# Designed miniproteins, single chains, continued (4): the designs that were tried, part 26

Each design is a single chain, and the fold is of that chain. pLDDT is the mean over its residues in the fold that is shown.

## One batch from the design tools (miniprotein)

Design m12875
Fold by ESMFold2-Fast:
Structure m12875 (fold): chain A 106 residues (1-106)
Amino acid sequence: SKEERLRELLLRLTAILHETIDTLREQGLISQAEADALIARVNARTQEALALLDAGDLEGALEVAEELVEWFEEWVKKHAPDNEEAKKKLEEAREIVEEMRELVEE
């Protein structure tokens, strides 16, 4: 179903954002406390999007995913603007959101 495909994309998006946060921590660019706070926010928004998918609100789930990626891009721009690995992960995150949008618009 579209819902299952969107759930898979949302979980893949969440994994990429988690990996990006872990990489920034491993590189010493953020503290463990900052990494934990970012992970908590990603998880909270992911749970919100999953709840919307479970309710059949595909557009709402897409909006939450788009807002999550936009927030994270702004965070990286402010705190790690020259981090090429983070930029590449954000490009992958944007591609996932675009794939989610195409599914919702089908």
Scores: mean pLDDT 88

Design m12876
Fold by ESMFold2-Fast:
Structure m12876 (fold): chain A 73 residues (1-73)
Amino acid sequence: SAEEEAIKAETRATLAEIEALLPQLPEAEAAGFRNALAQIQAVVDDPNATLEELENALDAARALLARARALAA
């Protein structure tokens, strides 16, 4: 649906922003962020993902971005 495609697009854009911040993060944190990114990406790339799963993935991506920005500052 158009709603699912919009959520996927926003989630992918959010993940790209986190990936851009990874080199600025402490090495101890970076591994955890890479694992979280992979988990969120797996949901977004799953053609059987429900709207609820996609909304949860976007929420997780937004929370992860806020954490990455705080650590990069």
Scores: mean pLDDT 89

Design m12877
Fold by ESMFold2-Fast:
Structure m12877 (fold): chain A 94 residues (1-94)
Amino acid sequence: SMEKERLLKEIEEIRKLGPELTKKAQELAAKLPPLSEEEEKELVKEIKELAEELKPKSIEELKEIANEGDLVKTLAVRVALQEKALELHKKLEE
């Protein structure tokens, strides 16, 4: 019961951050010139690699990183939080 409530609370915190991080990423992306196909592929790779490194961090640490005003970091935090939410949902199913 208490453990389930803790997991649900953490999932809800991540859910609330989703729209905020999306807005920050859109605002940062709007300041950049259009990317080539090669630049897009490299950006996606960097985001995925950084997200894996960031995944073990707490929600609070991830919020701090997203506040640095870097597009790659903001998108990587969004991915890391989404993966954390998926793991928390799996724990609720068990």
Scores: mean pLDDT 84

Design m12878
Fold by ESMFold2-Fast:
Structure m12878 (fold): chain A 88 residues (1-88)
Amino acid sequence: MLKEAEELAEEVIKKLTDEPHQAGIRSGLEAAKKLGLVKDMYEVLKKLLEGKISIQELLRVFGLMVDVAQGGSVTMQQVLDKINEVLK
């Protein structure tokens, strides 16, 4: 799963021209690894490539993961709720 998630993240990054968006995806991947959410990250990236979610929705999910991974104010429950909302 990790290799597949890394490959999918790289595919998304190659389609982006905005370095902050690319950085957001890379940070999200590292956070997902730390939190054990690599499979959920893969499914969210897959939804983006299928045109089922926006880049803004993807970056919101990844931003929440990064905040939790850095010991911020976001809770793991908020991350899981947002993932479930995006994936349905």
Scores: mean pLDDT 80

Design m12879
Fold by ESMFold2-Fast:
Structure m12879 (fold): chain A 55 residues (1-55)
Amino acid sequence: MEARARAAVEALRSPDPVIRRAAMRDLGISEAEMEAILAQSDEAQIAAIKEILAR
């Protein structure tokens, strides 16, 4: 879970808009939600993505 969450955060932080949009689509989040997640601390970003990836 941790490694997947970190990889997803790195994809969302990518300077490539294609990579960012693909990551947002895979996670099912909007651009506004992405910005809200990325505005948090690194630990909080990982926690938020873990919640999204949980089943």
Scores: mean pLDDT 78

Design m12880
Fold by ESMFold2-Fast:
Structure m12880 (fold): chain A 65 residues (1-65)
Amino acid sequence: SERQKLGAEANRALAEGRVEEAAALLRAAGFTNAREGAELLVKGKKEKNKELIEKGIEIINNSRV
């Protein structure tokens, strides 16, 4: 399905450090927990907040996309 494809592309984007692209792909795919994690990563990177980045990674790791 398109949702599964978007999730796989988001995982690749995250692995390559393209967190903004990953957040958009996860949001388009409708993955609530993984999308929130990716958005926390984007926000943490923008604000240079390590705690937000770590929380984002934890949320994504708990989601299968």
Scores: mean pLDDT 72

Design m12881
Fold by ESMFold2-Fast:
Structure m12881 (fold): chain A 72 residues (1-72)
Amino acid sequence: MEELIRLAEEVADKTNEEAKKKGIKAKVSVELDEQGRPIVKLEAESEENAKKANEIAMKIGKEKVEELKKKL
C-alpha cells in the first residue's frame, strides 16, 4: 500500500495547489483508515467549491493512474 499512499499524497498536494491558484476555498488531505489504507478527504466552504476541487482531484488522479499503467 506504500505506492497508493504516495499517490494519494501527490493528488492531494497538486489539488490544493490548483485550488489555491483558482481561488477555490477547499482543502484536500490524506488520512489513513484503521487498516492503514489511504483516504483522501475534502473540506470545502461550499458545495460549489467542493465540486470544483473534486473535479481537479479526479483529473490529477486519472493522470497518475495512467502513468502507473504505462509502467506495467
Scores: mean pLDDT 76

Design m12882
Fold by ESMFold2-Fast:
Structure m12882 (fold): chain A 75 residues (1-75)
Amino acid sequence: MSKSQQAALIVGSTLLSIGMGLEGKSMEEIEEEARRIVASSDASPEAKEEILRAARKGAEAGLKAVKEIGKEKAL
């Protein structure tokens, strides 16, 4: 996988995970979705692990924002 494709997948997975967290999805749900997306990709095992870690960081950020803000409109 090219560097651009890997970066795009990392960014996409991160943004999706943040969005799901902000939408009120649990960490477990976000992690499962990210894992399924990565598993369906043609990326190498190493790249899949990197993408999954990035998605987990995104999920953590989104969920943390929801916990701290506690308001729907605050994002």
Scores: mean pLDDT 73

Design m12883
Fold by ESMFold2-Fast:
Structure m12883 (fold): chain A 90 residues (1-90)
Amino acid sequence: SVADSLIEKIKAAKTAEELEKIIRDNYDELFSLPIPELIRVLDAAAEEAKRLKDPQLLFDVGSLYYFVGQLTLDEELIKKGKELMKEGYK
């Protein structure tokens, strides 16, 4: 699936810059996914962002969770987004 292909690319990213580029280059694909599949991709991106410990990447992935949480009225996604943004805004 498109989501599985994106998750493989995200997990293969060696640097924060590479992961940022994967997300940026695939924004249209990401927001065309069904919401559950989009969340799976964001979960993979969040795990890699935490592994890479890049402040900007953590903030950017958190912002995507927050945006999706607002669209879906999902308080847990909003919470995940806020927590990642707090880790990344420094």
Scores: mean pLDDT 86

Design m12884
Fold by ESMFold2-Fast:
Structure m12884 (fold): chain A 107 residues (1-107)
Amino acid sequence: MEEARETIRRLGDALAETAKEGSPEDVERVARMFVLVAKRLASPEVAEKIQKLADEAIKAHREGKRDEASELMRKVGELMAEAFKDVTPEQLTAALVEAQRELDAER
């Protein structure tokens, strides 16, 4: 459905905005959530690419390179949107809920 892809695109925009305006903790939390979703729904190769980009974005943000972090997080969102084209809304929702629960447990 286009709805799932639009949701991921909007999440990618939120990621880019978080990298510009958010705290390092917010960037790390959102990046880790997307990595967990990718590990569940994407191929191992795509999940690894998403994790690498997320790690680079977290590092850039910690170094004060907010524009670079924003661009990297936007790329994460785009790669996820492409990887999840054939994912059902139910699968995406379940993966997001599970990722959020794992992040909340790590507190």
Scores: mean pLDDT 75

Design m12885
Fold by ESMFold2-Fast:
Structure m12885 (fold): chain A 71 residues (1-71)
Amino acid sequence: GLPEGFTQRDVDVARALLLSELRARKDEEGIEELKNMKPEEVLERAREWISELLTRAVDAALERQKERLAA
């Protein structure tokens, strides 16, 4: 089942993070896809989304800092 070094807890955390993001976007199709994903697919998708979230969070933080310094 799971890739070496990963536990069910890791899958549950990854699934919760993905579900939270999909719910925030109101992405009903994405939520349905996530429910039908295999544990291995959930872990791979979470890696991609964590990378995207980190990039967006950094960009948003830099933009907020720029606005505060300009005001």
Scores: mean pLDDT 74

Design m12886
Fold by ESMFold2-Fast:
Structure m12886 (fold): chain A 100 residues (1-100)
Amino acid sequence: SALEKLEEVREELLERKKKSTDPVVYAILDLLAREIEDLIEEFKTMSEEEQKELARRFAEGVEKLLAHLKEEHPDLSEESWAEIEEALKRVRETLEEIAK
């Protein structure tokens, strides 16, 4: 189900957060996990079609978020960006699967 997929990616974000050594990466992953938790609560009140439309819109938002974060944190290491990009890729892929 869509809810199970969102719960799975939220758990993945929390595990990635625990392994992060960069406080900025930690903060970004924490924020993403909270946004997914909010999305789970919204999905509980929605039809399947509404869930698919919201997932599509959020998937588009992930690309814009990545660009915004790069502008705000130009001094982050290449390794820290790899962690953030991998996490955002997993979120986008999960949302795209729900939108199908």
Scores: mean pLDDT 84

Design m12887
Fold by ESMFold2-Fast:
Structure m12887 (fold): chain A 69 residues (1-69)
Amino acid sequence: TRDKIIEAGIKLAEEKGLQNVTVEDIAKAAGVSRSTVYKHFPSEVALNNAIIAEILRRIGDEIDEELGF
């Protein structure tokens, strides 16, 4: 599942930094094959962009909750 792959990517990025995370690391952490990752994300760049976008979305949600918007 796409969300499972993104969640694994966020966790690994927090542990060792996104630049040190491979598609294979994310696939193993998510419990899927590398080919399954590429079915949801056409490139490593697309995967990294999705992970960053989700992190920024979560940060935005936290700010909105804290500020009461």
Scores: mean pLDDT 75

Design m12888
Fold by ESMFold2-Fast:
Structure m12888 (fold): chain A 99 residues (1-99)
Amino acid sequence: MEEIEKLVRELAGFTGMPESEVERLLDLIREHPEYAPLVKKALENLKKAFDYIQKGDLDKARKYIEEAREIVKKLPPEIAEILTRFIDDLEFWVDIIER
């Protein structure tokens, strides 16, 4: 949980996700601990995408975003909805930087 919370807060800081949504995601993961490994893997891929966006390597950023998207498909809808917001926000940033 500590590693997941750190990843969620780092991504929320970049994307502007409100604290209420951060707490909701963390509560959902606490209620469904069986999904914690998949959530962690999705968040790690999103963090890699974010790091590559900062480096200007948009092709690698897209690869990690797509990897996270495939993992999110395996999660419960309530968790998937919140993680998809991180995915959509990172894709939006990639698209803006290419302009």
Scores: mean pLDDT 84

Design m12889
Fold by ESMFold2-Fast:
Structure m12889 (fold): chain A 77 residues (1-77)
Amino acid sequence: MEELERLIKEARELFDKLVENIKKKYPKDWADEVIKSLKEQFEKFIEKIRSLPDPEEGIELAKHYIELLKEAIKQVE
């Protein structure tokens, strides 16, 4: 499923950007705890969308998550 893997790659790139913004904006101890939690949630989400029987549902969920990541990045600017 090439489109799903492309969306997962885009989500990982956006997630890395969010992590970078959090590290720049917030104190290290707080940022490290938040990043750890976000990373665990992100990996669980990726595993969930890859395990879905319907590829279309996985693609739609990945697109929705990408929009949420873009919004989160703007919130921590």
Scores: mean pLDDT 83

Design m12890
Fold by ESMFold2-Fast:
Structure m12890 (fold): chain A 65 residues (1-65)
Amino acid sequence: MKEEAIKELEELKKKLIKENPKASEKLDQLYEIAVLVLNEVPDKYAPKILKLAKEEMEKLKKELE
């Protein structure tokens, strides 16, 4: 469900910011975009959006190390 996906992304964002504070602004921006997309798409797409957002957040954190 969308709310569970949003919560999972928020928790991942907080974790990744603790691991790399330099990524905080870009992680916040990516989280905001992901939440907007989740709110605009049908629920059936939420798992796919969640997976893609998580992959992009992890990649972004590593690229800014």
Scores: mean pLDDT 81

Design m12891
Fold by ESMFold2-Fast:
Structure m12891 (fold): chain A 66 residues (1-66)
Amino acid sequence: MEITPEQAADAAVALQIVFGLSPREVDAAYEALLKAKTIDEAAEAISKVTGIPVEQAKRLLEKVLS
């Protein structure tokens, strides 16, 4: 399953609101989401670029991308 640009944008905005990401971190999260093939891969990639714990990122992504 590939995450669409619309889903990636919605998820990046949700991450910004919940975790207080800077604009640059939001851009990095958006790019990570576009490259991910699964929610687990997206959560790990977001954790690496933002420092958000993988479990926290995954829970938010499951709610937004459902």
Scores: mean pLDDT 81

Design m12892
Fold by ESMFold2-Fast:
Structure m12892 (fold): chain A 78 residues (1-78)
Amino acid sequence: SAMQLRQERYRNFISKLNEIQLKLIKGEISSDQAKEEIIKAAKKEGFDEIVKKVEETEKITPLVISEIIAEVLRKGLG
């Protein structure tokens, strides 16, 4: 169903955010690279609201990624 497809997109995006967050914590990518990867992933899944929010965020930190995950979970599962 459309709702199941929507929930799958939210789960896929959350999985990607967790991957990006881990790479950032390990120092494998910079804050700027993390920002680009999140925007790319959000655009791929059609989350235009998240794209705008991330573009307005000056510095991506692991905590900021956790906040984005929480917002995505609220919209997808709440």
Scores: mean pLDDT 84

Design m12893
Fold by ESMFold2-Fast:
Structure m12893 (fold): chain A 115 residues (1-115)
Amino acid sequence: MGQELRDFHIEVEEQIEKEGLDAVLEKLEKEDPEIAKKVREVLEAAKKGETEDEDPVVSLIRELLHLAMERKDEELIKSIVAGTITYYKAKELGDEETIEILEHRYRQAIEVLRE
């Protein structure tokens, strides 16, 4: 499972770069409408600076994405969105190892960007 989700994350980043975010989310809505809805909610919250969520990992994602959007860092935005899709997929599959890896990476990214 962990290896498949790592490959999945890379494929999602490539699709966003080649086809754009909206096209990837439209495909996701057909394959997994629940995950697509959650990802769109994260994007809307981040645009508004609404960084708090009941899920602490989602709170980290929202804060990191908000900072990336303020900086207009397109590469970081794509990477975070791909990670958000991977996070919800990991939760659906019960892949706790992938969830822990993503949480650790987001915590470190937030610390670097806050300095």
Scores: mean pLDDT 80

Design m12894
Fold by ESMFold2-Fast:
Structure m12894 (fold): chain A 66 residues (1-66)
Amino acid sequence: MKERLKEIEEQFEKWLKGDKEAFKKLMEVILFGTEEERMFLTELVAKRLKVPVVPGLALLYMTAES
């Protein structure tokens, strides 16, 4: 497992606990990360939120803005 993927998972867990800084790190991955990083986060969101890949990412965005 790559160190960066561990960091992404750790930030995702923090975001689920209400950490807004963790959400900003996740958005950084979505906007500027590698294909592997985006794929990993996308699957993690879909799996944990039980939603399709695209709506799962939209839900992360809406959580920060709304």
Scores: mean pLDDT 68

Design m12895
Fold by ESMFold2-Fast:
Structure m12895 (fold): chain A 57 residues (1-57)
Amino acid sequence: AADLAELDEFSELVAKLYRGEMTLEEVTERFPPERAERAVKILKAAEDGKAWARAQG
């Protein structure tokens, strides 16, 4: 079974990073490298998506 609490915390973290309310350094300090790396990858994918959307408009 998935750790729903951990997934919820991770989703909130990604949202805060996306809004600029938390820095990557703070993520690295609070979470193990594995979690921090995954958050960075998701954030990069979101930024790539925004760039694609901006190119269309």
Scores: mean pLDDT 69

Design m12896
Fold by ESMFold2-Fast:
Structure m12896 (fold): chain A 70 residues (1-70)
Amino acid sequence: MEALREAAEAYVARLAERDPEAAAVVRELVELALEFLAAGKSGEELDAWLNSPEMAELMARLKAGIARLS
């Protein structure tokens, strides 16, 4: 788990060189996903969270960041 977190952090660091706003959003998303996995949340609970307004806002910000990089 921590090795995957470190790999994700390295990826986010490279993204931050081009778009620090997109990197911050990706970092937050990865942290939340890893916390859900560590907490042993069910697939239903994870799916409900992914469809929450908070996740929709985070995904919209991520898509905007990707569009800027594209």
Scores: mean pLDDT 69

Design m12897
Fold by ESMFold2-Fast:
Structure m12897 (fold): chain A 82 residues (1-82)
Amino acid sequence: AAARESARRIADVLERMAQAVKEAGHTEVADELRKAAQEIRENAERGDLDGVLKAVSRAGTALAKHPEAQEAAQRAAVEYFG
């Protein structure tokens, strides 16, 4: 279903963001993004859209609290989407 494909894409982007954020030295933020990506995949597989949205919200909140990590995350997202 299109919703599962979108969730998978979001999880892929979050993992790339997590890697870039970790390389920039923000390990705690990177761990939160990786956890969110895993939760998105698990909830999408179960068809739990509420769980997917909660995980996405948590990732967004983590980035909003850490502007220093946002630049690395945004760069990774731009590279992923082209």
Scores: mean pLDDT 83

Design m12898
Fold by ESMFold2-Fast:
Structure m12898 (fold): chain A 82 residues (1-82)
Amino acid sequence: AARRENLRRMAEVLEKAAEAPKQAGHNDVAETLRKSAEEVRRAAERGDFDAALQSIAKAGYALAKDPVAQEAATRAMVEYFG
């Protein structure tokens, strides 16, 4: 139960983190984050935690390459997990 709820919150963090890079015109990063959020959400529903972690890792690589997305993700993490 707790693991699925935490994964759902992580998906929400990734969706929110996509907003700022999209507004900045970083559409590739925004789309990667949005797609990863959907993959995490679906994997959590199936109980496929390995697949969810793989999608989170892909999102992490995209975040590391985009300071705007990284800053937005940090704020979202505090909002949803703080």
Scores: mean pLDDT 82

Design m12899
Fold by ESMFold2-Fast:
Structure m12899 (fold): chain A 120 residues (1-120)
Amino acid sequence: SREEFIELVLKMISLLPKEKAEKLKKEFLEKVEKAKTPFELMLIALDTLAKMAYEQGDDELAEEIREIASEANEMKLNGESVEEIAEKVIEKLKELAKKYPQWKEQLELLIEALKLIKEM
């Protein structure tokens, strides 16, 4: 459900130090309230993880996540379904979890959240 998606992303953000987590949770919830489609929720979740990576100094991971989001936008413009896009994004995030094992917990929570996007 949409609520389960939100809870998984909030759990991911909670892995940051409290002050940074509170700020990013507020920003995330404001964006979610304005989101009209499951595709927009997927992009918000990807942007949230990219911001977490920047906050921890992992600029390379942040850039790779931003590239995945850009590719998702291109797939959407080319007429691919949200389910097909989410599946491809999930596979790329699984590869990132292998490359950035220190981010495995955050990436696994994001993958679980994006699996729910297919059901929305």
Scores: mean pLDDT 90

Design m12900
Fold by ESMFold2-Fast:
Structure m12900 (fold): chain A 94 residues (1-94)
Amino acid sequence: MSPLVEEAKKIVDEIVASTDPAEQMNLVRRLAELMSRLSPEEQEEVIDYLIEKAKTLSDEKQELVLLGLITVLSQAGDEELAQLLARKAEEMFR
């Protein structure tokens, strides 16, 4: 398994375990930066992992974390990745 994918999954675990919004946003920014270094297949693997982990959160926290990451990715210019995450998040809310 890629060391970068494992680091990204660890950050996801820290995001979902955190109860501090400031800490969550710092982790979201770190995750976005690391994801920019991944291949498209690795990015999708991390997004799928995030979606599955996010299902353990309250609906409000799911929306906050996923929308937060979409916003950070869009602001960083990773528009294609932001759109992929948005699509998968919409499917999760079904």
Scores: mean pLDDT 81

Design m12901
Fold by ESMFold2-Fast:
Structure m12901 (fold): chain A 89 residues (1-89)
Amino acid sequence: AAATTVVVPLADMAERVPEIREALLADSALERVLLAVGDASTDDTIARARELAAELGDRAELVLLPGVTAEDLFAHPLEVLEALRAAAA
């Protein structure tokens, strides 16, 4: 069976959270959403991710990635994936 879990990486992208919210709310097949948030974000990304997690309710899990920046998240995805696996365990 296809897993309905979506991992959403977020770092320094508070402006993109409304677009991500719209996409997640439009997809009724999503049973679980994992919001992977770089805690080195300097904008409202962490706050907006928490609001989104609260809105999604029981299907949402928020994971803070310590010291991860937008550059780390997008330039080094394998290293971020390992950190996410460790945090989710």
Scores: mean pLDDT 68

Design m12902
Fold by ESMFold2-Fast:
Structure m12902 (fold): chain A 108 residues (1-108)
Amino acid sequence: SRLDVLREAVLLLGEIAGLLYDAYEAGEITEEQYEEIKRLAERALALLGTLDSPGVRRARELLEEAMELFEKAYETGDMALVREALQKVSEANRLLLAELERLEAAAA
């Protein structure tokens, strides 16, 4: 269902945010963190691509922007880009949580 897809996307974005925060606090992105964040993001983008709401479209854009910043951070070592990516993932998650609440209210 759309609710199940959205719940899974929210969980994936939470995991991405946690890993980005850990990398930011450590001041480095490990190869393991890079591969895991990329894997989680690819799965989240695929799930969000099956949905058509305006909030979901904006969340996808924010996640795509966050991943571009994150890949550049991994290449350059610029932790300011990790912070910016984390802010974008957090905003995307906020939009998805609002959409989840809207759909759950409509289903009640």
Scores: mean pLDDT 90

Design m12903
Fold by ESMFold2-Fast:
Structure m12903 (fold): chain A 87 residues (1-87)
Amino acid sequence: MEREELLRKAAAILREKGAALDDPAERQAGLQMADALEAGVEATLDRLAARQGVTLTDAQRAAIVAQVVRESRALIALEKQRAAAAA
């Protein structure tokens, strides 16, 4: 699976779960993360840097990209497990 397809699938899951959250702030955060993943890794990095109020080094950018990919893959796997368990 290409990275862009993986991130789009993760974004769809976050958008669906975000809409179901009871806390308005958590819903907004979830939807913002979904939008960032759909826009791509670079937009996700820009949002994370803005939240932290820092300028990222190349090493930090690479580490965050790797983390976003790992989290996206884990989210998709967890959702598949939940769907299987709920059936």
Scores: mean pLDDT 71

Design m12904
Fold by ESMFold2-Fast:
Structure m12904 (fold): chain A 87 residues (1-87)
Amino acid sequence: SELEDALKALDILLDEARRRNNELAIRYVRQARRYLLQNTLENRRRAMEQVFYAYLLLHEGLDEKEARERVEKAKKRYEEHLKKLEE
């Protein structure tokens, strides 16, 4: 199922965060997993946001403040894109 595949992907990301001893990334991945298990559209969006934070910390080497700024910019672009699709 799509949920099972997503949970497996989060387990892989969590394992990477643990190997790198990145406690912030571990917290973001665990939070994403908790949101995903609640299985609502809003919680799926929240899970994706938490995954993006973990990705930025692990793969782009950003600090928490830089990751937050990147996520907020991405959220604004996504909302603008949705508004254009409704036109």
Scores: mean pLDDT 82

Design m12905
Fold by ESMFold2-Fast:
Structure m12905 (fold): chain A 74 residues (1-74)
Amino acid sequence: SPPVSLEEMREKLERELEEAAETLGVDKEEIRELAEKIEGSAEEIIERGQASDDPVEKVAYGLALARRLIESME
């Protein structure tokens, strides 16, 4: 059995999103909507995320990358 289920990873991701949104003083839906608009490969997401100076955008790129990682584990 895998040490962490896909559901537990999704729950952890949601919790980390809530904590990041509270820390940054923004709505978690704003970060989620930004992440949904992020297209491209994992490599392209990493590159764009590293190039951003906006902490909200960095969290959105991190969320988009994590979602792709979870999706690739099937």
Scores: mean pLDDT 79

Design m12906
Fold by ESMFold2-Fast:
Structure m12906 (fold): chain A 99 residues (1-99)
Amino acid sequence: SRSDAIEELKRLLEHIRRLIEQHVTDPNVLARLTGEIDTSLGLLDAMEESEDPLLQLLYMISISGNLQAILSMLRRVDPELAREFEKVYEEMLEIMKKL
């Protein structure tokens, strides 16, 4: 179901948040990365409450943009963590295709 897909996306974002908190030592980088994740979690909550197809699409575009921003930043600060995030990102994209 859509609710199950959104819940799985939240679980994957919480997983990547934990990895970032464990490995990123720069407080400014950490704040920016966790901020992007928190924004994405809020957008998933908004998606779950909305029945408007246009708003659903806009939320998905925003989440995708936030995930790309996280990946780009991780590639600069921690390339090994970026590779781990790419696996989670690919899984999230497959789930989002079902929404």
Scores: mean pLDDT 85

Design m12907
Fold by ESMFold2-Fast:
Structure m12907 (fold): chain A 120 residues (1-120)
Amino acid sequence: TQMLAVAQATVEVEVEKGQELTVVANASSSAPADLLSLAVLVSDGVTTQRAFKTSTASSVTVTMTFTAAVSGTVTVTATAVALTNGSTSSTVSVDLEVRDAKGELLASASGSGAAVASPL
């Protein structure tokens, strides 16, 4: 039986036009995954950047940089999906950090989701 777990984390960061952000998202599964995927979306309302990685291991990390086109709020969303084969409760988790160009932490969030049986 195929099991599906989903986790999501979202942060909002106040920025000035031209400010550079470093986004690091990490996804992990409590059990070895047949497929672990991590998608990161970053938007300032004018520009949107997306990064996507998959792994057959129990963890995957996405790192990306984003430069704000406008002053205001940047929204960062990390979504992790784990597909596991057929036994017992597994959990996927996602951790999200946003840092400035000097490496200072501006925002962080975490999410987790328990596996449920899902026909794909």
Scores: mean pLDDT 84

Design m12908
Fold by ESMFold2-Fast:
Structure m12908 (fold): chain A 58 residues (1-58)
Amino acid sequence: SVDELAERLAEEARRVAKETGISIDQAIAKVVNDLGVDVDAELGEAISRAAQRIREEE
C-alpha cells in the first residue's frame, strides 16, 4: 500500500539521516531519488506523515 511504501522510505531515510548527519527531510529526498520512486500527491502525503512520526520519536 501507499502507507507501507511511505513507511519503508521514511525508515530508510531515518537510517541515512543518522549515518550522514543530514536532516530527515534531506534524507527522504535522497532516498526517493536513489530508488527512482515516482512521488504522487498520495505518496507525498503518506511520506510526510511517516516523517512526522519519526521526528516525534526522536
Scores: mean pLDDT 79

